# Designs tried in a protein design run: designed miniproteins, single chains, continued (5). Part 44

Each design is a single chain, and the fold is of that chain. pLDDT is the mean over its residues in the fold that is shown.

## One batch from the design tools (miniprotein)

Design m17607
Fold by ESMFold2-Fast:
Structure m17607 (fold): chain A 59 residues (1-59)
Amino acid sequence: SVQAEHDAIHRAMTERTDEAFRAWAEALGVSVEEVREKLRRIDAAAATGRAAARELAAA
């Protein structure tokens, strides 16, 4: 289900464990390497957003 997939993604982002990545991969029917690559892209985008926000606000 979409909710189970969403929960797996949130768990992987929070825990950052092989167990969480495997659960996410299983929910999507893809490899662990694919979910790690997706997470790397999400992290990169989030880091860019945080850097921009920090530039606009007092540290």
Scores: mean pLDDT 71

Design m17609
Fold by ESMFold2-Fast:
Structure m17609 (fold): chain A 63 residues (1-63)
Amino acid sequence: MPLPLSEEQKEEVVRRAVELGIPEEEARAAVENLAKGLPPDPRIPPEQARLVAELAEEVVREA
């Protein structure tokens, strides 16, 4: 599902994901894929991809 994330919102999602133990590179890739509505990167564990999606929805709701 595409999420309309600004550059600042993407960076906030990455920061929150890293605090939860997700590697920055994986978090950033997952956020970019969510923003573009692309399928999850198969190199990212499904649990981490879902967590990044939840964080992105949270950041959008807070805006």
Scores: mean pLDDT 76

Design m17610
Fold by ESMFold2-Fast:
Structure m17610 (fold): chain A 67 residues (1-67)
Amino acid sequence: MSKEEEEKLEKFKEELKELKEALEKGEVSKEEAIEGLERELEFAKKNNFKKVAEELEKEIEELKKLK
């Protein structure tokens, strides 16, 4: 990985934890969380950040499983 992608992946993991906690607290809706992650996924794909894209796809699928 490039150093840029590595730093972005680390920051993304921190932001994802915050998003998950906000969702569990009811501070953000499931729909809002999915929409935000889908935008990040498109950005990651455009910049060829494959590992970031993989993590985003995984999290989107997990959120879709929440009732």
Scores: mean pLDDT 76

Design m17611
Fold by ESMFold2-Fast:
Structure m17611 (fold): chain A 56 residues (1-56)
Amino acid sequence: MAPVAAGPDGSDFESEEEKEKQLEEFRKLLEEQGYSKEEIDKWIEALKNNQALPEP
């Protein structure tokens, strides 16, 4: 396929797919750092809602 012009793939703001990838990587990073699953889940939920992270 040669045509690649024009698509509704605007990156003006983060897409849901991009956010989910970041959240997965963030989750894995925190697990490797030894963070508890409960703290990780809280941060992931805050990030999903575009809210400020809770202060640790």
Scores: mean pLDDT 66

Design m17612
Fold by ESMFold2-Fast:
Structure m17612 (fold): chain A 80 residues (1-80)
Amino acid sequence: SHMEKLRLEAEILEGLARIVIGVGKLTNDPEFALKQVKKLAEKLVELGFKEKARKILEEAGKAMNKPDLVEKYIKELESK
């Protein structure tokens, strides 16, 4: 069904976001990595998975020690 395809796309986006978080922890630019996670979170919201988007952003903020930036991104997504 179309819903099963959307769920698969959401799972793929969530997996990609976790890869970006892992790379972000090892890079000289965690803010750039967080921007990439935000783009993936925006795609999750477009697919109807707002809670997955919020959770992955919260995970990213904790992993990269950028809670204030993630709070800003979550508020931007919730304003849509």
Scores: mean pLDDT 83

Design m17613
Fold by ESMFold2-Fast:
Structure m17613 (fold): chain A 78 residues (1-78)
Amino acid sequence: SMKQAEEYVKKAAEAYRKGDYEEAEKYAKKALELDPNNAKAWALLGISLSHLGRVDEAHEYFTKARALDPNLDVQEVI
């Protein structure tokens, strides 16, 4: 459900803020399994992968986030 996707987005953001980028990736992916149109989940996946050194994948996921929500400031997702 959308509410469950939002809970996973929240967990991804919390993991990101703790510096647990792999956990943030896992929760963001779970959110996207439930809601593939969740722009914040794509942005959290992108920024987490950037911290893990997977910068090309991060760029693609930021592009998806912006395509879904043109007003999204990726820095506000944290």
Scores: mean pLDDT 85

Design m17614
Fold by ESMFold2-Fast:
Structure m17614 (fold): chain A 62 residues (1-62)
Amino acid sequence: MSILEIIREEFPDLSDFDAEVLATLAVMAAASGDRPLTPEELAKITGISRETAEKILEVLRG
């Protein structure tokens, strides 16, 4: 499952552009830290749900 698909599942009403921006922000937030982010930390930074953040982190680790 792609990060874009995960975001679209939570935010089906987002435009393609807004979904791509949110996906990019989530990837940047996860990649820019000196420590592994928790799902709660990623959710807080990006505004997505903790469940969506957990799925995104699983994709980035696998």
Scores: mean pLDDT 77

Design m17615
Fold by ESMFold2-Fast:
Structure m17615 (fold): chain A 71 residues (1-71)
Amino acid sequence: STSELRELQKRRYELLKKGAQLAAELIAQGNVKEARAVRIGYQTEADNVWKSPEEARRIGEEARREQLEKL
């Protein structure tokens, strides 16, 4: 339904906003690598909001860990 789609879009927006805010805070602290990993993690969770909240969060956390190992 259009209502369900709006709730998914809202959840996506909230995740992206949270990721951006946390990343900005980390950049201010000089933690640029962590900021990038956090942003990618939240973006990945946001891209998977149509899945269960637990699965979306797990996928986002995995993406963040992979990014930290890569950097």
Scores: mean pLDDT 85

Design m17616
Fold by ESMFold2-Fast:
Structure m17616 (fold): chain A 55 residues (1-55)
Amino acid sequence: MPEWERLEMRLAWEAQERNDLAFLERLTALSREMERRGASEEERLAAYQALGKEL
């Protein structure tokens, strides 16, 4: 499993544990945008790390 995918899953789990629906929406939107663009593994990892700082 790529590092970015593991981080995405962990951020989703932590947001659910905190009942942070706004964060879950942002995470979902970011994941869709990364997928739409065909973002690299490095770009995905950096994006999820940046978003995770807001948890």
Scores: mean pLDDT 84

Design m17617
Fold by ESMFold2-Fast:
Structure m17617 (fold): chain A 92 residues (1-92)
Amino acid sequence: VSEEELEKEIKESMYRMTFSVTYRALKKHVSDKKAKEAAEEISKLVMQAYEALKKGDKKKAAELYRKAAELAEKMGLEETAELLRKRAEELE
């Protein structure tokens, strides 16, 4: 029970941190609305990838990281896209 609560808090913290970092980076290149929408989508994909990894589905996790990387690259976040691509390759 306590471990399940801790896992939930870790997942929520990871989502919040990913969103904040991505949103802040995007604000330099796009409008606030577009930055929020893109940051939310990237953060959701990254969270889903971590959930897939937790279930042992490395193939699904790699696919989700690749999708997040493609979106990040489209939005001009080359560093973030490269990091996500490397993460996906690590799982293949």
Scores: mean pLDDT 78

Design m17618
Fold by ESMFold2-Fast:
Structure m17618 (fold): chain A 96 residues (1-96)
Amino acid sequence: SSSLLKKLEELLKEVEKLLEEAEKIKKDIEKNGPTQEKLEELQKLLEEAEEKLKEAFELIDQIDAPLSLILRLIGLQLRLIGLRIDLERFKEEAAK
């Protein structure tokens, strides 16, 4: 359905923006060191991205989605996993 496809595209765009903001915080932490505030900001962005990705995966089961959107969804999921690993690394650094 065209309405569900549009909703999927909107969710993917929102996830991309959240991950771009998360990557900016990651770069700031890598340059200036972790702070509690930056770690909390990064965690909140990743949690919001995860919720939107779960909704997108649910929608993709309901529609005949183009392969390009499926690949985009998988790519965003991999980026999220990488940033979650980075967050745990930063938490360990902050504990020193």
Scores: mean pLDDT 88

Design m17619
Fold by ESMFold2-Fast:
Structure m17619 (fold): chain A 86 residues (1-86)
Amino acid sequence: SARERLEHLRRALELAERAIEEASKPDPDVEKVKELLRRAAEEARKAGDEELAELAEEALKNPSPEKLLELLEKARRAYEEAERAL
């Protein structure tokens, strides 16, 4: 359902935000960042958003500030679009 999709996109967004928060610390926990990104990819896939899942997997493979910001922007956009569709 549209509501189930929105809930999975919300979780993907929250996980992406947490990954950036952790990565932005002076001494970031890289394994925690990777775990958050892996979970974000899973939630995006459950939402049926393959592009968002692929971005999360790309960020997981090579977490950079640029990739993390791209992921956050796409997750936020996907969530906002799904919310407007309700």
Scores: mean pLDDT 88

Design m17620
Fold by ESMFold2-Fast:
Structure m17620 (fold): chain A 70 residues (1-70)
Amino acid sequence: SAEEEAEKILEETRERLEKAKSLEEVEEVYEEAVKELKKLMPRLSWIQQFVATSELVDMYVEQKQRLAKE
């Protein structure tokens, strides 16, 4: 299902973001994930879209904060 596909994208993105060593890498991973999720948006309900987007943004912010702390 589209929901399962979105979950896989988020899981893979989380792993990639956790392994990122620079803010540039975090940005590239985030942009790729946004593009992949956008392809699924027409197949997701509005609440599923909101949840997936919120989780992605939370991961992105978390990893940016991790790398910005020196």
Scores: mean pLDDT 84

Design m17622
Fold by ESMFold2-Fast:
Structure m17622 (fold): chain A 66 residues (1-66)
Amino acid sequence: MSPEEIEAEVTLGVSEIQAAVFGDEEALEKIVKLRKEFEATKDPEKQKKIAEEAAKYMKERVEKLK
């Protein structure tokens, strides 16, 4: 994997962990869908955008919780 692909994978993984830790099933469903899109593409730029979308979604979601 390229360094850029690793960074995108880590970013998406952190979003998955955040959704799981907060027990947010709606967020988990959204992140699982984004993970499938991430795995379906071979374009590093699309992978980066998917990971950034997941991170942004989780950041906004977490800020609205509690």
Scores: mean pLDDT 77

Design m17623
Fold by ESMFold2-Fast:
Structure m17623 (fold): chain A 70 residues (1-70)
Amino acid sequence: GKELKELEEKLEELKKEKKELEKELEELKKEYEKNPSLENIIRLTATSLRIIGLEFEIELIEKKIKELKE
């Protein structure tokens, strides 16, 4: 019971962080369009990679939650 609750809480935290990073990515895209620079490309790339990492973590936790519920 406790493991499932901890995983669900972790999943909600990761989903919230992903949504915040997606908003940051949209702002960075707008900034890049206004001022194309190497620094802005690096920031876009770093944020995109972090989102990919979070998506991977979310999928792993969702799979674990599903296994515990089945």
Scores: mean pLDDT 85

Design m17624
Fold by ESMFold2-Fast:
Structure m17624 (fold): chain A 78 residues (1-78)
Amino acid sequence: MKAEELLRRAEEVRREMEEAARRLEERGEELLKQPEKEYIGLMLFIAAESERWVGERLVGRLEEEARRIREEEERERE
């Protein structure tokens, strides 16, 4: 049960991270089409990459913890 909850949270974080990064990229692309705001657009792309990096690390930790819990559950079942 707890492993399933952690995997669900990992999936949620992955989705939220990708949605946030995508929105930042969409906004950045819009701003890059405006010469006066090109630099700000570039900064938003960097922010999107940072969001994915942080999210990937959080997801990895949640998935690793879920794996440990599943290993304990398998021991209890057998």
Scores: mean pLDDT 79

Design m17625
Fold by ESMFold2-Fast:
Structure m17625 (fold): chain A 61 residues (1-61)
Amino acid sequence: SEKEELKKKLKELIKKIKEKAKEAQETGDSKLVDEVQKLVAELAELAEQLEPEEVRKIIEE
C-alpha cells in the first residue's frame, strides 16, 4: 500500500542519515554534514504524509 511504501522510505532515509552522520563525525567533512541536513529535510517531508504516531515508532526502532 502507499502508506507501507512511505514507511519503508522513511526507514531507509533514517538509516542513511545515521550512516552519513557517522561518516561526517569520523572524517570531519562539512559537506557530509550538509548532505545529512538535506536528508533530514526529505525525511520531514515524507513524515508529514504519515500519521505522527507512526513516524515516532519508526524513529524509535
Scores: mean pLDDT 79

Design m17626
Fold by ESMFold2-Fast:
Structure m17626 (fold): chain A 65 residues (1-65)
Amino acid sequence: DPLIELAYETYKNEDGTITKEEFLEALRRLGVSEEKAEELVEKYQNEDGTLTKEQFIEALRDALA
């Protein structure tokens, strides 16, 4: 999905990860509710508060389903 790939390229950090704050901002921009955004953070976030590229892409697909 070109939209999901564009979102990753827009929000990724220099190390290729996405922070919790960047992920929440991406979800807000897509019109995802705050409640659902919090559920997605809980589901996909790593222990250090980041998401990998793969986790971010799957989370965004889940958000838009």
Scores: mean pLDDT 79

Design m17627
Fold by ESMFold2-Fast:
Structure m17627 (fold): chain A 77 residues (1-77)
Amino acid sequence: SVMEKIKELLEAGNFDEAEKLMEEHIAAVRERLEQLLATSPYSPQQRERLRKDFEDAIASFKEYFKKLKEEAKRKLG
């Protein structure tokens, strides 16, 4: 999975590659959301809820990545 690859990169001290993979994954998921919204007859209220839920999920993912990176830094010295 993407998360397993990110963890492996962080544990190896390859923080730049891990961050790049995270940003690429976020961009891919964001693209899928926009395609879904473009091809489905969602109301404005439904679109807003989907976007909010997506942004909340992205914020949680970034926070989790930050915690993993700080843990990896501590372990690597």
Scores: mean pLDDT 84

Design m17628
Fold by ESMFold2-Fast:
Structure m17628 (fold): chain A 88 residues (1-88)
Amino acid sequence: GEEDYLKGLELYKEGKYEEAIEYFKRALERYPQIPDLVGRIYYYLGKVLEKNGKNEEAIKYYEKAIKLLDPSDPLVKEAKENLEKLKK
């Protein structure tokens, strides 16, 4: 789970968005019961979809990330800011 997530992040940083999505999906399938990990993956899926102009799908993933992550996690603030921009 975490190795697939970390590889997905590496690919995202390299601009390899389709490959990043594939690794994030693999992480979700192997370890769906780890809320923090799932929430982080949903956040980065939101970022990738936003980069590809899939704003409606990005909104859904940001909302899912906020529900699963601890409210004090910095990614919750980032997800909320991104949601505000996309809903305008």
Scores: mean pLDDT 81

Design m17629
Fold by ESMFold2-Fast:
Structure m17629 (fold): chain A 80 residues (1-80)
Amino acid sequence: TPSPAERQRLIDEIVAEVTEWLLAAVRAGERDVDALLARAVGTMRTRLRAAGFSDAEIDAIIDAITPNLEHILRVMVADA
C-alpha cells in the first residue's frame, strides 16, 4: 500500500499534469470553462484510478480540489 507521502506525491503529480493540460487548452483557444473543468475532472478520476486510489478516495480528492481548479481555470480564461 502506498504511504501517505507517496499518495500525496501521486495526487500532486496528477493535479500538475491536469493543470498544464488546462493551460495548454486555454492557450490553444478553448474558453468553455464548464467543458474544460468536466474534462479535467474526468482525466483526474481516470489517472487516480490507474494510480490505485479507490472510488471513495477519488471522490474525496476531487471534491477537495475542484473549487480551486475551477478558480484557476476561470483566471486562465480571463487572462487569455
Scores: mean pLDDT 84

Design m17630
Fold by ESMFold2-Fast:
Structure m17630 (fold): chain A 83 residues (1-83)
Amino acid sequence: AVEAPELSNPALASIARAAAEASAAAGDNAAAVAAARRAVELAKKADEKLAAGDAASATGYAIGAVGDVLEAGLLAGKRIPTN
C-alpha cells in the first residue's frame, strides 16, 4: 500500500492521507494504487515548494494531488474481473 508522508502543511498532509486510504481500499487495483502514489508525490512536492516560499508552484502541485486522489478513489471502486 502507499504510505502517507508526514507533511508540515495540514491541508497537504490530509491530501496525502486520503491518497494512502484510497490505495488501501484499492487492494490489487494497480491503476488506483498508481494514482494514489502520484497524489502522495505531488503533495510532497507542494509541501517542499511551500516551505521554500514558492506558493504558486505549491498550489499547482496541490491541485494535481487532489485530482490524483479523486482518480484513485474512483478507480478503487472498480474491480477488473479475472478470467
Scores: mean pLDDT 79

Design m17631
Fold by ESMFold2-Fast:
Structure m17631 (fold): chain A 96 residues (1-96)
Amino acid sequence: MREELVEETLEALDEAAALAAARGDEEGARLLRLVAERVRRIAERMSVEQLEELLEAARELAAALADPSTSESERAAKLTALGILVVAAEVDAELE
């Protein structure tokens, strides 16, 4: 169900935020919570494809945050990619 995909996406974002906070990245954790809030607002207007892409990006970021060998630049790149997907989804939601 679409609702299950939304819940999984929000759970992945919450996990990434918790991992960022645990690493001392308060700014990253704050941004991820903001992303989750935005997703909650537009979820019903998002396509299944957009939700799947966002879920994959959130899970990849969470994995990178959990791995101490991941570089700061790699984490920043994954966070940026996630942000781009959210902005694209918001723009699509506004156009329809």
Scores: mean pLDDT 81

Design m17632
Fold by ESMFold2-Fast:
Structure m17632 (fold): chain A 59 residues (1-59)
Amino acid sequence: GDLIRQIAKKDGGLSDEQLEEVLELIKAGKYEEAVELLMKKAGLSREQAENMVRALSKV
């Protein structure tokens, strides 16, 4: 729940709007698009972005 959202904002540097966009992609099953968006918007490596998508998908 909220803890994973807080981690994504603090560690990923994501705005509320960017986090909601990532969550909508995950809900739509577009995991690869969510990974690529995190890499572009938060400057994460692919491995870091994949780990964050996995964590967010469990919410």
Scores: mean pLDDT 74

Design m17633
Fold by ESMFold2-Fast:
Structure m17633 (fold): chain A 66 residues (1-66)
Amino acid sequence: MVFEVTTTQSVAGRIGLILRLMGIDGVEVKQVGPDRFIVTTTLSPEEAEALARELRSIPGVEVREL
């Protein structure tokens, strides 16, 4: 499953996102802009949906399924 993740220009929101994504096995993150990331997962559909919900809970983070 692939997600597009955008963050605010806030350093705090960006740090929170990076730390979360780096702590998850089976997740690959590619930065494609200053505040824009492509997240590729080998997780199950249920785990990928749970990850997307968790990321959306971070202030200043938007997640789109691709």
Scores: mean pLDDT 75

Design m17634
Fold by ESMFold2-Fast:
Structure m17634 (fold): chain A 55 residues (1-55)
Amino acid sequence: MSLEELKEEIEELMKSLSPEDQEKVRRALAEAETLSEEEQLLVARIMLQEMREIL
């Protein structure tokens, strides 16, 4: 998946998370914006996997 597709899937799953978990995801994504595209892709994949485990 592209970075844009991963971000869209994260946003969709975020709607099903608690407000506390949503805040953690938003913070991680904001921090990742300071990273390279390759690092952002890695962070997005990790976040997506963790969100799927919570749901």
Scores: mean pLDDT 76

Design m17635
Fold by ESMFold2-Fast:
Structure m17635 (fold): chain A 70 residues (1-70)
Amino acid sequence: SAVDKAQAALDAATAAGDPAAVNTAQLALGVAQFNAGDYDGAVTAYQQALAIDPNNDGARSMLVKAQDAQ
């Protein structure tokens, strides 16, 4: 599934120790979870992305959208 692929990408980015790659992978995981109807998972993924980059306005918009969908 798209969620499984996004999770594998996040695991790879985390193993590489690159915060920018982890942030990108968490945003992709959030999108995949949102599209799968896992709004709780999407909220968690976007919150983790914002913990790395709190100035990401796109991630904030996606977080609000996921919270509204819960």
Scores: mean pLDDT 83

Design m17636
Fold by ESMFold2-Fast:
Structure m17636 (fold): chain A 60 residues (1-60)
Amino acid sequence: SMKEKIKKSIEEAKKNLPKVRERYLADAERLGISREEAEARFERWQKLFDEVIEKIKKEL
């Protein structure tokens, strides 16, 4: 079902979050973005991501 597919996608996204963070920070460093700015940007993104996931869960 669509709900099962969405739940699986959420679980896979959560499992991969540490790898996404690691890759993002590495890419940001290569682009000359300061560690402080890169971490702040990732934290803002993660907060938005968590809000979206919570809304999706409420709709399931």
Scores: mean pLDDT 80

Design m17637
Fold by ESMFold2-Fast:
Structure m17637 (fold): chain A 55 residues (1-55)
Amino acid sequence: SKTIIIYVSEDADPEEVIQLAKEVAEKHGVSLTDVLIVRVPKEELNGKEYVVEVK
């Protein structure tokens, strides 16, 4: 099994984060329970809206 980690801004809208998590789960063929959301300061994203890491 694989786990997906999504790094998002601390200021990101919760509803948009939920929709992003569902979309990423579907694209990678994993359960939503295998997706972890990590909120970080916006500057940690290097100008991106989110960063995806696959383990």
Scores: mean pLDDT 82

Design m17638
Fold by ESMFold2-Fast:
Structure m17638 (fold): chain A 62 residues (1-62)
Amino acid sequence: MMEEEMEEMGKRSGLTVRNGMPAGREASGRPRPSEEELQQLVEKGEQSGREEAEREYRRREE
């Protein structure tokens, strides 16, 4: 919370009512990876994505 708190307040109000459901999203059983794991995944995904994007781009030209 560093820039605008009012914007998040608006979302919280809606979430407060909707989040009345206990652990709606967590009930899905989706474990959240740690920040370090996320960074590694993002880097690997970014590199793979770049190669695919480059090949896709060439395919469009060809």
Scores: mean pLDDT 54

Design m17639
Fold by ESMFold2-Fast:
Structure m17639 (fold): chain A 63 residues (1-63)
Amino acid sequence: PQQQAQLDQAATDYENLAASARKAAEWHRKLSEKTGNKYQPVADAAERTAAELEAKAAALRSQ
């Protein structure tokens, strides 16, 4: 059905956003190592955002 295709697309979009957030978290973690942990809170926030987006994608895939 068309609805399933739309849910699959939305899940894929959330997965792509989560992957981008994961990359941002890694980049800020590496910056934090060089700058005396200035960016550690930003890295932590990006990891939380990635986990939330991954959970949303999983919920859509289970429908």
Scores: mean pLDDT 82

Design m17640
Fold by ESMFold2-Fast:
Structure m17640 (fold): chain A 108 residues (1-108)
Amino acid sequence: SAMAEEERKREEAEKLTERARRLLADIEANVDGGGGAAIRAELARLRAEGVTDEEMLADAEAVGRRARERAEELGLEPEGREAVERALEAQRRLALGDLAGAGEAARA
């Protein structure tokens, strides 16, 4: 029924919002809790293997576009959309090695 489809859409919207909030909490905990060294080591490894900052940003932008399209499809409430945008910004800063900025974006 149409009602069952709307309920499924609402459940998917709640799951996406929860995933974004969980990611924000994980980023905040890891950058403040000593996980920063592991993140820096991984980014240094990728750079040593020839992955450019431009390639990392392009990948993050593609993920961002898909996440925003999905948020719109699911009709996320403004609070849920804000959580998704904050999670995307925090991930973008992590990709560039800006752990302090990522932690700030996760808290904002």
Scores: mean pLDDT 75

Design m17641
Fold by ESMFold2-Fast:
Structure m17641 (fold): chain A 70 residues (1-70)
Amino acid sequence: MSEEEIQKKLTEFVRKALEEVRNAKDPLEAEIWAALAHMEVGIYKAAGIKLSPEVEKLLEEIDRLVREKR
């Protein structure tokens, strides 16, 4: 798997997590999806993958929405 393919998969997962957080009516569900996004990103960072600005912005939006749902 190329770094480009890895970046695409990570971006797609974080986008899905953001949509799930946005649509979550239960604060616990939003927290779980946010945690999954941060865990996935953490694994990729530990593997030496540099985060794209898009992924960083998606994570910021996830964190913002989770705070608003508390």
Scores: mean pLDDT 82

Design m17642
Fold by ESMFold2-Fast:
Structure m17642 (fold): chain A 55 residues (1-55)
Amino acid sequence: SKETEENIKLYEDAIKRLQKALEDAKARGDTERAAFYQKQIDVLKKKLEELKKKN
């Protein structure tokens, strides 16, 4: 559906932004923040895989 396509794009964009934030956190040595961003990326990737199965 159109809504599923829009949600896929939303999740892909969110993952991309979080990956950049993760790289920045790692560059600063902010281990706690890096771990948090990695967890969020993993959750969103799982949701994206589930959405792609339907579309």
Scores: mean pLDDT 84

Design m17643
Fold by ESMFold2-Fast:
Structure m17643 (fold): chain A 113 residues (1-113)
Amino acid sequence: MAALPADPEERKIYEELQKVVAEGAKRAADNLTDEELDEVIRKVNELYSRAVEAAQAGDRDAALEALLEMYKTIADASGDPEFAEEMKKRIEELLQKIGDAVVARLRAAPPLS
């Protein structure tokens, strides 16, 4: 990851977001076959590229929508419906608090090659 937010409160929220996403990704990897995991990785990469493109175009709402869809894809891949719903709600709450910081970071990200 290229940078963390400079604001200590935003940084703490961003670190919590990363922690939640990492747990979801771990559960997805443990739950899925190699073929299913490849499909999830493909969709995640497509949504991340879309988020970066939207952020660089100045479309904050489209960037956050693409990120949210990316995180929902990871949550659903966990194979635990209760965990997936909890992760989705937590991600939505965290993105509402640090959306501007996340979009600024996406604008600084290189496009996927």
Scores: mean pLDDT 80

Design m17644
Fold by ESMFold2-Fast:
Structure m17644 (fold): chain A 64 residues (1-64)
Amino acid sequence: LSPEGARRIAETVLKTGDLSKLSPELKATVAAILRESGDPEAQELADKLIEELKKQGYDVSKYL
């Protein structure tokens, strides 16, 4: 999965609010790629994705 692909997935998911279609592994991969990118915009997007996961009851510690 490319950084651009990870960003597009995160943006789409946050816009629609539908996290149920993502596997736990894919959620972890998307967040990790965005955090590791070194891009402040991508890191902010990862933080928003993690916060949304927490609000929906997912254990985000397993993804970090």
Scores: mean pLDDT 71

